Designed miniproteins, single chains, continued (3). Designs and how they scored, part 25

Each design is a single chain, and the fold is of that chain. pLDDT is the mean over its residues in the fold that is shown.

## One batch from the design tools (miniprotein)

Design m8889
Fold by ESMFold2-Fast:
Structure m8889 (fold): chain A 55 residues (1-55)
Amino acid sequence: MPSPAELLETIMALHEKDPEGTQEVAREVGELAKKENLSFEEELRLLAERATEAL
């Protein structure tokens, strides 16, 4: 599994390629993280996974 630093690098690369799409995924993941009480690392991992799949 990627480290938190590697997850952040992936998210930043996706944001540079598609800022609007990445922001939409981040909003959805943020709402889900609040409902599920996810940790920061879990939220980052979910964001990286969903942003990569949506692209």
Scores: mean pLDDT 77

Design m8890
Fold by ESMFold2-Fast:
Structure m8890 (fold): chain A 82 residues (1-82)
Amino acid sequence: SEAERKKAEWEEWRREVYARIAELARRFLETGDPSDVEEARRLVQELAARGIATAQELGDAEALAAIQAGRDAVLAELDAAA
């Protein structure tokens, strides 16, 4: 289905986003540049928004809750690092 395809595409994009966040974290540890943390925060929000939309389309309440919790946890870690 289109919804299952969107889910697979989101999971692929999630892997790419998390790899980018790891790269930004390494740069921040080297440079102390807060823009790297800001970019990571933006990417987490974008990933979560698309994941939430897909979970809502699928009617997957468990996935919706998990994506929201994951977003909040990562944002809290970024806030602690900044």
Scores: mean pLDDT 79

Design m8891
Fold by ESMFold2-Fast:
Structure m8891 (fold): chain A 64 residues (1-64)
Amino acid sequence: MSEEELQKEVDEALGTMAATITVKYTPEEERREAIEELAKRLLELTGDEEIAKYTLEFGLELIE
């Protein structure tokens, strides 16, 4: 699997998760926790700290 394909899947997953979190009117603390959990799972699957960091930063910006 290419790095480009992985990045695309991450962006797609983040978009879906952000929409779901927003629609459910979850408290900000729970939204943040969900994003941190997603970043952790991506780190476990890919072993890439940069992807996990990008997921956290991008996800947190979406809920600001």
Scores: mean pLDDT 67

Design m8892
Fold by ESMFold2-Fast:
Structure m8892 (fold): chain A 88 residues (1-88)
Amino acid sequence: SEEELLARRRAEIDAEVARLRGMPLSKQIKEAGKSTLAAQLALAEDLLERGYTPEEIVEIGKKAGLPKQGEALANMVELLRRGRELDA
């Protein structure tokens, strides 16, 4: 069913985030740039939950030679952080 397909896709996204979580943040930034938007947003939520700031993500991205990818991921984290503040 449609619901079973969506549940499977959510499980696949959760598994990808768990895989990325085992990597250094520099590799997470690199791999996020190759992932789907849904996986990138899920990773951004995971990073926010772990207490990473947008500024830290930008700095690590620059040090890894991935400034644009770091900025994109940091922007997703900032948007999610602001969304949580609006719901509070």
Scores: mean pLDDT 77

Design m8893
Fold by ESMFold2-Fast:
Structure m8893 (fold): chain A 83 residues (1-83)
Amino acid sequence: DKLIEEAKKYVEKGQKALEEGKYEEAAEYYKKAAKLYEEAGDYVSAALAYRAAAEQYKKLGKYEEAEELYKKADELLEKVPRS
């Protein structure tokens, strides 16, 4: 799946940006990964990526953006079968 492969590349870029303390860049890469996972129907990976982006926005004091992403992640997890 090209979407999953591309999403994984953005997760790797986000992790590198995070290691360098580049929280804004890390958040942007995680958001791109999350959108690609969501388009692929991988709601678990999408939710994790949205939460990773939200954590970076929270570190930047962007609480409203962080809250929106946490809400998006929770909504996606509700779509995952529990059984």
Scores: mean pLDDT 85

Design m8894
Fold by ESMFold2-Fast:
Structure m8894 (fold): chain A 54 residues (1-54)
Amino acid sequence: SELERLSNEQLAEYLAENTDLTPEQARFVVDVMERLGLSPAQKAAVIENIIAGS
């Protein structure tokens, strides 16, 4: 997934652009994933799942 190559900031931007989340809310989601110790692949999968469910 190309999302695996994105920074946390770019992942937050991508999430905000593809969902009803505000940029601040999208950043919070990505920050939570980082604090949980998710790998780039796991973060990408979570973001793809959120977008698919939106």
Scores: mean pLDDT 83

Design m8895
Fold by ESMFold2-Fast:
Structure m8895 (fold): chain A 81 residues (1-81)
Amino acid sequence: SIEENYKKLMEKLEERLKKDPKDLKAEVEKYVLEALKAEHEGDYKKAAEYLKKAAEIAEEAGDKELAKGLREAAKEYEEKA
């Protein structure tokens, strides 16, 4: 069920990025979804790496608050790894 939901959400995000490769919000959401999948699999190091990618893209999009929150979440996952 969770794996099926991740797959469906990922497919929708990939379709959005295929139509608009500059959809930075979709790109952030894709990396956040990858991080959540990695967390579900117990791979906290990979989850942190994906959240750092998401934070970088959020910063490029001008969303400094989202980028800060994502970096803080990444640090929490690194501490669990």
Scores: mean pLDDT 83

Design m8896
Fold by ESMFold2-Fast:
Structure m8896 (fold): chain A 68 residues (1-68)
Amino acid sequence: SKEESRKGVLKMVRDSIERVLNDPSVTPEQALEYARKLVDSAVKNGAITQEEADKLLEEAKKKVEERK
């Protein structure tokens, strides 16, 4: 279904962000920049909503703060 396809894309985007956040060779700033570009691209392509993108970025920022 269309809803299942959207959930699949959300999972892929979230998993990609998590992977970069957990990569010790990537700085927190680089990880956040990657996350921002990734969610912006997904919104532009209609794959996720702006609200979903904002939530993903908020989660990424919280994880970066934990690494402080």
Scores: mean pLDDT 79

Design m8897
Fold by ESMFold2-Fast:
Structure m8897 (fold): chain A 77 residues (1-77)
Amino acid sequence: MVDEDDVRLALAEIIAGIFLANSEPATLDEVARLVAKAVGVDPEYVRDILEGKAPLPSDPVVAEAVRIARDALEKRK
């Protein structure tokens, strides 16, 4: 089974929930911590990738989670 798809859906729902519940947009740090917690990696590493300071990881689950986080941060409605 494709666990990465389940992780992507869960992360998308959580991130969307944060944006819908808050009157203010989520910060990069908050999103990075959320992604890191969900996929079990260091939040600083996720933040570096989101800011373009580090390359996407070879782990497809982590890479996809970062892509979802980036899309959520850049969304305009």
Scores: mean pLDDT 66

Design m8898
Fold by ESMFold2-Fast:
Structure m8898 (fold): chain A 58 residues (1-58)
Amino acid sequence: SLLEKLKKLLKETTDPEIKVALKEMLATGSEEAALEVLEKLKKTNPELYEKIMELLNS
């Protein structure tokens, strides 16, 4: 479910910063790995994290 949402968002987004983050989350094809990247992003780039979370909830 999460991976499918991330794949859809990657296809639909035009923001290059979001595209890079989504590609990193999808790199291993694992939901656990994607969540790990999100947790890291929350700490290192909270603004980008919030943007991605808003899009995932739309």
Scores: mean pLDDT 81

Design m8899
Fold by ESMFold2-Fast:
Structure m8899 (fold): chain A 83 residues (1-83)
Amino acid sequence: TEPPDEKEIQRALGDMYSGLGNIFASRKDYEAAVEEYEKALEIYHSVDPNDARPLERLAKAYEKLGDLEKAEELRKKAEELAA
């Protein structure tokens, strides 16, 4: 029996939190969506610190929450990582 792939487990956990964020966002509960996307971001960046996708999701949630400055900050970080 092989031990579980740590990276695979972390990515699955990130996907779970990202999914929870999507559920909250679909209900227009953007405060809860932000909390779950922030958890997903931390986990995804522990696997790949250059993954821009969780930053883009979080930026969208902050924009919907009305925090336009935070959304712009996150988008700039995502663009830097995607380059």
Scores: mean pLDDT 83

Design m8900
Fold by ESMFold2-Fast:
Structure m8900 (fold): chain A 74 residues (1-74)
Amino acid sequence: EGAKKAAELARKAVDALRSGNTEEAIKYGQEAAEAAKDVPAARVAFTQAVNLLKEGGSKEEAIREFEEAARLAE
């Protein structure tokens, strides 16, 4: 199920950010967006979190966005 996979990938992205690995978080976030393709709101939220990280935005804000996207994917 795409929603379950997206939520799992979002957790991995959050864990990567907490470990300081922004590149890994971007990778998992992109995979989560693809897994959430059947839930447009979640896909958009994951894409926004990934773009925030690519632009050098707040890690704390990105974590909140990934957590919200995972909630939307459920």
Scores: mean pLDDT 82

Design m8901
Fold by ESMFold2-Fast:
Structure m8901 (fold): chain A 77 residues (1-77)
Amino acid sequence: MKKLLEEAKKITKEALVAAGADPAEAQATADSLESIEEAEDVVKSVLRGAEASGAAPEVIKKLKEALEEIKKLKEEA
């Protein structure tokens, strides 16, 4: 599971930055994740917020792709 959690942290950081989060805050959030499930919950929350705020279609697409990738990692765990 160590390698899958590390990938989930990386995906979560990239998703947060894409949604407009500060890179340092995104890194801190990713580093605090203890499970792939937490990563999924964070990306889901960010995606929901982006959709509610009318974020650019490219941002929403990237967040959806990140969520699908994290879900795949969770199934491999």
Scores: mean pLDDT 81

Design m8902
Fold by ESMFold2-Fast:
Structure m8902 (fold): chain A 64 residues (1-64)
Amino acid sequence: MEEVEKLAEEAKKKAEEGDAEEAIKISQELTRLAEEYKDNPEKAKILEETAKYTEDVAVRKLAE
């Protein structure tokens, strides 16, 4: 598994296992990391998609 794919899986797991605040923080960190990888569009896309996933996790937890 590529480094960014493994980071994405670990981020999703942490967001699901943590609270809404943790999921928001993870989403923000992934968004920042995607900007760092802007010159590598495949890696940036994985990070952006994972950031959206973790943001959705946070929204679900806040709506409960």
Scores: mean pLDDT 80

Design m8903
Fold by ESMFold2-Fast:
Structure m8903 (fold): chain A 61 residues (1-61)
Amino acid sequence: SELAEEAQKAYFEKDYETAAKYYEKLLEKYPFNREVQKLLAEAYEKIGKLEKAKEYREKAE
């Protein structure tokens, strides 16, 4: 997926805000993908959005 490739690139570049945006777009298409939910939670933790990070970690379990 082009969105997954862009998200991964941003994450490796430590652009966690951009990575989170691409993971959010992936979850619009695949709302129950637990791996993407975990990655989005990690990106949110990196940018200090701790409440959103907790929400997506709970969904991924």
Scores: mean pLDDT 85

Design m8904
Fold by ESMFold2-Fast:
Structure m8904 (fold): chain A 58 residues (1-58)
Amino acid sequence: ALTDEQKKKLEEEFKKLVKEKKLSDEQAAEASAAIVEEVNAGNTDVDELLAAAKKTVS
């Protein structure tokens, strides 16, 4: 599970990614799903979670 500080950082960076890449709601949902899968696999590294999201929408 992510800490509250990690969740805030992830939320801020994810919002930035959505804005910079001009993601649709569907693309943002796919990127978010990639983050959820990584967290379920035990990954709590915010930078790695964001990399998984970016890979999905690249």
Scores: mean pLDDT 80

Design m8906
Fold by ESMFold2-Fast:
Structure m8906 (fold): chain A 70 residues (1-70)
Amino acid sequence: KPSEEEFEREVKEALILIAHGIEVANGSDREAVDEATRAALERLKADPSMPAQELVDFLREEVARLQAER
């Protein structure tokens, strides 16, 4: 059975993937959402203690940034 820390990481990964699905459903650019999701997952990998809310906010901001570059 995973440790409490591993479970928290898995929950954060799931929340990032839920945020991906919401952005896609709302009509955000698929490629921008996919890139933002990868960036959020890499951020979690670099700092597993990062709050889920900060990771989700980062994903949303990154989607907006990538779309603004078009």
Scores: mean pLDDT 81

Design m8907
Fold by ESMFold2-Fast:
Structure m8907 (fold): chain A 78 residues (1-78)
Amino acid sequence: SEIDKIVDEIAEKYKDKKGKEAQEEAFEETLKKLVEAGLISEEEAELIREGYLLLAEGKEIPEEVEERLRELEKRLLA
């Protein structure tokens, strides 16, 4: 899977880095690589970022955002 390849590559790059900042950098680089690979659009990357930030702040994801994320998941798992 191209997604697995990108995730593994980012995990290897950040393996010696610990903490919240390293996790946030790895997340942003993963989104960038997914866009560069044509697996998601820049708009979809922003949607994923919005969902991540809401969850990180302990906030509920709006239904519209959740539905859009679910559609994206279906496409990526197809």
Scores: mean pLDDT 78

Design m8908
Fold by ESMFold2-Fast:
Structure m8908 (fold): chain A 57 residues (1-57)
Amino acid sequence: SIEKDAEELREAEKKGMTELGAKLQELASRSPQHALEALALAENRPPVPVEPPEPLP
């Protein structure tokens, strides 16, 4: 569940950069989309879907 992954990211953030990086890599290895959504939830940001090709460079 994405809520659990977001909570784990928050706990890792409290422990520091090394733990945060490790958790992000683990989630991204399984599903980069899931990792992005969990990170957005942990940061209280709106979930960012896969970015569509935009005309602006």
Scores: mean pLDDT 69

Design m8909
Fold by ESMFold2-Fast:
Structure m8909 (fold): chain A 68 residues (1-68)
Amino acid sequence: GFKDNLLKALQNLLKDPNLSEEEKELLKKIIELLKNPTASDDEILDLLKKLSKDTQEKIVDLFFDESL
């Protein structure tokens, strides 16, 4: 499903050595919220918006990759 595909994309991004520690911390927080069935979708979206534009574009590209 959508959340499972997003979770995989974010886990793959955490392996990117070019990400800042701040970006990695935000990604880890989003991953934990995605694993929590009681977390609000608004909370997940707010954290996604805090990521840099470059990181957001990478997530969008990975999400539309059929190999995901």
Scores: mean pLDDT 76

Design m8910
Fold by ESMFold2-Fast:
Structure m8910 (fold): chain A 78 residues (1-78)
Amino acid sequence: MAREQVERTGKDAGLTPEQTEKVLEMARQAFEEDPKITPERLNKLAEQVSKELGISLTQARMLAATALQAIKEEEYAA
């Protein structure tokens, strides 16, 4: 479910599947650093995504939040 939402959000933002996978990898890296993602850490990830992919900060926040949710589900739900 959450991974499908990341793919959908990425497509809506005009990203390629490769760019969406980069967002997931960035989210995984952030989760590995500390599984407890604060709003401040989410905003920092969103700014990084926006800069790397050239999308709006609003789209980047949605992608970052959805990607972190997908990573969380993968790590904790087997």
Scores: mean pLDDT 78

Design m8911
Fold by ESMFold2-Fast:
Structure m8911 (fold): chain A 97 residues (1-97)
Amino acid sequence: ALTVTLDAPESVEPGKKVTVTGTVTNSGTTDAKVSLFVAPADDPSKKTFLASATVAANSSTTITAEFTPEAGKEYVFTTVATDADGNTTTATKTVKA
């Protein structure tokens, strides 16, 4: 099984970097993949890839990215963990700038 968490501040000062951290725990017997994305809350089609890593069987991996949001906008950060069978587990956080 995959457990995913995502840590990000609820708000940030305009023009300042946000650091977001995703943690994936893989208690399965096969490797998993993790990816971190950001999208404006009002336009999910503008999804930007930030980082990815492999989560080995029976292990945990942390993935970190920095992003500078535009003032007055909200962003949704998404951590997606995908197992060897293509099943996904997701965690999201919304950050206001």
Scores: mean pLDDT 83

Design m8912
Fold by ESMFold2-Fast:
Structure m8912 (fold): chain A 96 residues (1-96)
Amino acid sequence: AAARAARLAEELKEAVRRAVEAAKAGDFKAANEATLEALRTAEELAAVASDEETARALQEALDIVNEAAQAEKDLLSQTALSMVAISLASFLSTLK
């Protein structure tokens, strides 16, 4: 259903925003936990949405992480943000 897909897409972006904030704060455990939550939400979204809709939501999430990574000055936080981006990009690459 369109409503369920839209909810999951927003939950995915919220999990990614939490991962970004945790990484920026140096809380790499929380960043990893939020990233895993985002990946689980992406899997649930892929089960109910088209590949195009799922890819769009993942690309929007990636844009959030990439903007944060470009602005980050701390090397460890930037590395954590890059790992979040790689995880999301890897999932996106499994879609057509």
Scores: mean pLDDT 85

Design m8913
Fold by ESMFold2-Fast:
Formats: sequence, C-alpha cells, structure tokens
Structure m8913 (fold): chain A 94 residues (1-94)
Amino acid sequence: SAAAEGAARAALAAAGAAERAGGEEGREGAEEARRGAEEAKDAKGAAEAAEAAKEAAEAAIKQEGRKGAESAAAAGAAAAGASFSAVLAGGEAA
C-alpha cells in the first residue's frame, strides 16, 4: 500500500501542476489525475505497477502544463488499471 499511496501522491502533485497550467485541457487532466490518485490509494498488492505509475506521474510534472496534464491523467489511469489487473492475476499467474 505504501507504493500505491506514493503513486496517488505523485498523481495529485501532477494534477496540481496541470491545474496551475490552466485552460480546459489542464483542468480536465487534473480531474482525471485526481480520480486516478483515489483509485491508486485503494490499490492492494500492486506495488511494482504503482511505482511505475509514480515515475510516470513525476515525469509528467517535468513537462509542459498541457502535456503534463495528459501524462498525469494517463499515469493515474495506469495506476488504477494496474491495481485491478494485479488483483485478478494474484500470485498464480506469476
């Protein structure tokens, strides 16, 4: 859960950057990133995938506002999806 929480915090930070960039694109990206962050917080057993999503979200913060918003939204969605996938796969799929 620590890695999932880290991914959520990174996504929220990226959302803040997107919001500061302004415009409708930035606002929409920030909303997507925040939603992804909430999903990531609830993630269990998806540490490695959440860490990858965190790196993506941190990379998004380094980019231009609009581009950063798009990357942040993608990172949030990836964190949520990875969590779901990991739960389904469990330990049996290795």
Scores: mean pLDDT 56

Design m8914
Fold by ESMFold2-Fast:
Structure m8914 (fold): chain A 89 residues (1-89)
Amino acid sequence: MEKLEKEIRLSLIEMQIYLAKELIKKGEYEEAAELLRRAAEEAEKLGLEEAAKYLREAAEAAEKGDGEKALKYAEKALEAIREAREKIE
């Protein structure tokens, strides 16, 4: 069912963002940026334009070593995904 598949994909994107946030907190910016870019691509495929935009901003900040900005945009992306998930449930 498309609904179940979308819920699973949202959960996977959320997991990638949580992992990226932990990597940022540890100073592992390159690995965090890669996870955030993958999460952005998946969010875009699901039509989550706002989440994808925030994830790209977070990835760019992480790539530049700006952990504070990266975490800020990652949190905004999680909020956008949470809103999308509530519309499915």
Scores: mean pLDDT 84

Design m8915
Fold by ESMFold2-Fast:
Structure m8915 (fold): chain A 55 residues (1-55)
Amino acid sequence: ELSPEEQEQIEEDVEAIMKALESETPLSEEVRQKLREAIREGLEEGVKLYGPLTR
């Protein structure tokens, strides 16, 4: 299970990635929601498999 600090970092990373995607391609609200969920899950899985990349 992820620590609160790791969860907050993941949420910040999700927002950064979403902003980058939106700057390149216009997204509908439903697509944004699905991508946000998928990115969050991927980052959570990455931290579980490889550990935190930075403090």
Scores: mean pLDDT 74

Design m8916
Fold by ESMFold2-Fast:
Structure m8916 (fold): chain A 92 residues (1-92)
Amino acid sequence: VEKLIAQLRDSDPEVRKKAGEELGALGDPAAVEPLIKLLSDSNPLVRAEAARALGRMGGEVARAAIEALKKALSDEDPEVRKAAAEALKRIE
């Protein structure tokens, strides 16, 4: 988990996106706060993956992400908005 969390801060957006995907699949609660921060990434593909990862973790584990995901419903990128809406349906 620590290595993947460190990769969320990589200079390469593809590395950040892949790390977010893998953290979402693992479902480790330690990834929730790092993934919430990733919702504010400069790259919309990375932000969309952060939302999907939080939705994939789901349930009580991802409840801390609800406010950040609601903010992502107003993102400039339509794929980020869609991913946030789908994540909220899984968590709520």
Scores: mean pLDDT 82

Design m8917
Fold by ESMFold2-Fast:
Structure m8917 (fold): chain A 60 residues (1-60)
Amino acid sequence: SEKEKKIEELKKKLEELRKQLSELRRRYLATGKESDLEKMEEVDEQIKELEKEIEKLKKE
């Protein structure tokens, strides 16, 4: 179904974002730079929003 297909696409995007967050975290530990922290917070927020979208789709 279209719903299952969309959920699968969102899950793949979620995995990519989690990978990005891990890489940014490693970079921040090395640099201590505020701009790297800001990028981490941005990606973390995107992950949170995407998780909520997946949850909403599952309930419908």
Scores: mean pLDDT 83

Design m8918
Fold by ESMFold2-Fast:
Structure m8918 (fold): chain A 59 residues (1-59)
Amino acid sequence: MEKRKLAIVEATSLIIEKGRPLSEEEIREIAEKYGIPLSTAREAAKIAEAVAKANPDLL
């Protein structure tokens, strides 16, 4: 599985757990965990937020 896809899954799980969008610190931690650029982690977080909003019962 591509690192970007793993980052999206992780970001989605964190948004569901916390019931809110991710902070910049949390986005940075995802970038470091998967060894991806911060810009890629920010894109993953945006996609994850959109996925969470499409499934409001998960928030």
Scores: mean pLDDT 78

Design m8919
Fold by ESMFold2-Fast:
Structure m8919 (fold): chain A 60 residues (1-60)
Amino acid sequence: SKELKLTKELLRAIGEATDKIIEVRKNKEKLSEEEYEKKLKEIEEEHKKRVEELKKEAEE
């Protein structure tokens, strides 16, 4: 069903965003405070856009 496909893709997107956040946190010592916050915001914004796109694709 479309609902199951959407659920699977949303869970995958959450996993990918989580992995990116973990990677940024691991490299926190190599980043300025501003760069650290910017990278986290970029990941959040990309995730929001991806979720919106997935929902629109499911709403044919």
Scores: mean pLDDT 83

Design m8920
Fold by ESMFold2-Fast:
Structure m8920 (fold): chain A 85 residues (1-85)
Amino acid sequence: MKFRLTIITKDKELAELLAERLKDALEASSLFESVEVEIEKLDETTYRVTITAEAKDGEKALELLKEIAELIEKEYGVETELEEL
């Protein structure tokens, strides 16, 4: 089962930090078979971080990704979107 977590921020350093940390954390997790991370510049001030992860257990992976999204929104005040592919 595949999931996409999207993070939108106006802070380039934060986008790079979140991309690196989430890639490392999810790759270290036994729940995921593959993790891909992309940073896209949408305009001069806006960045999109897209994390695409393939999960061995969809329910457990969804719970973890929801917790991560909520934590990021609370800590950094950014917008997140989590979707099943």
Scores: mean pLDDT 85

Design m8921
Fold by ESMFold2-Fast:
Structure m8921 (fold): chain A 55 residues (1-55)
Amino acid sequence: SLEEKLEEVEREVLAEMMARIRAEGLEGGSPAYLAVAAEASRRNAELVAQLRAEA
């Protein structure tokens, strides 16, 4: 279902973000950490909006 696809997209974006933070050893609150988190949040919102608009 669309709902399942939206949830999967959110899950994968978050997993990718966390994997990157862990791999690079980024500290919470650092500019690099905040940049990765902001990019992940923006990408997730955009993908979700696109999927909903196409449905």
Scores: mean pLDDT 81

Design m8922
Fold by ESMFold2-Fast:
Structure m8922 (fold): chain A 68 residues (1-68)
Amino acid sequence: SREERLKLVMEVTREAVDRAEAAGLTPDQIGELIKAVVDAINAAWEAGKTLEEMRAAARQAMDAFLAS
């Protein structure tokens, strides 16, 4: 549901902010990371993926961003 997707977005956004702060990212970089995570969730949702697959896509986006 949209409610479950919103809850997931809030959960993974908090995780992304915590990881970004630990990595010493600037506010602009944190904003770009949040965008990448939300875009990954929305793309997975549009592709008919499960909540667990959406969470995995979000974490893959976080890992890719933080590795660059």
Scores: mean pLDDT 85

Design m8924
Fold by ESMFold2-Fast:
Structure m8924 (fold): chain A 66 residues (1-66)
Amino acid sequence: GEEDFLKGVEHFQLGVDAARAGDNERAIEHLELSIEYLTKAKEKGYRPDVAESLIREARRRIEEIR
């Protein structure tokens, strides 16, 4: 739960940083990993509301990049 959440947050930040650097491919990879880890955290009941919010943001950012 908690480790999945922390990895999800880390990958979210790496994805945002990659997008700022113009590395759209790496940004999408990190944002997709963020969604995967945050989904695992949510399914285990670890901060599900926060995890869901970050999943929605990651999905929007992927859509903006594509």
Scores: mean pLDDT 89

Design m8925
Fold by ESMFold2-Fast:
Structure m8925 (fold): chain A 58 residues (1-58)
Amino acid sequence: MINEEAAKKLSELTGLPFEAVKALIKEVQELKGVEGAIESIKKEVSEEAAEAFKEAVS
């Protein structure tokens, strides 16, 4: 359902627990808000974290 390798990388980049990252990915997918989430991560965290999130939701 999610790319676990990309989710693990996002956990490392954000400092969030892996389980929290998986929960956020599922919630964003359910809300159909993937593009908005990518933009927020770019602004608030980093471009690398945004790329990892994009890979995780694919």
Scores: mean pLDDT 75

Design m8926
Fold by ESMFold2-Fast:
Structure m8926 (fold): chain A 94 residues (1-94)
Amino acid sequence: MPSLVEQLIAVIEATPGDQPLALVDKLIAVLEERDPAFAAHARALRDALLARGASPLEVAEAVVKLILHHLAEQGVPDEDIQRLGQAARRLLAA
């Protein structure tokens, strides 16, 4: 099976740039299989931001940032964190 980082990058590359909430949901689904507690935390952040009237793009940027921070704390190499962050930034800037 591909690594967690490769699975997350594949989700980003397969998601249309005009669907930031679909990106969030797919990234959380990949993470839920490995870390259900973190996935629940990411969903809580998504739901709280949406309840405050944040845009889909703002929600996606916040959730991606949370995911990158979590992966860094779990010891994922900086080069993989940067590659994932660049892929997400390219998608969300489109």
Scores: mean pLDDT 83

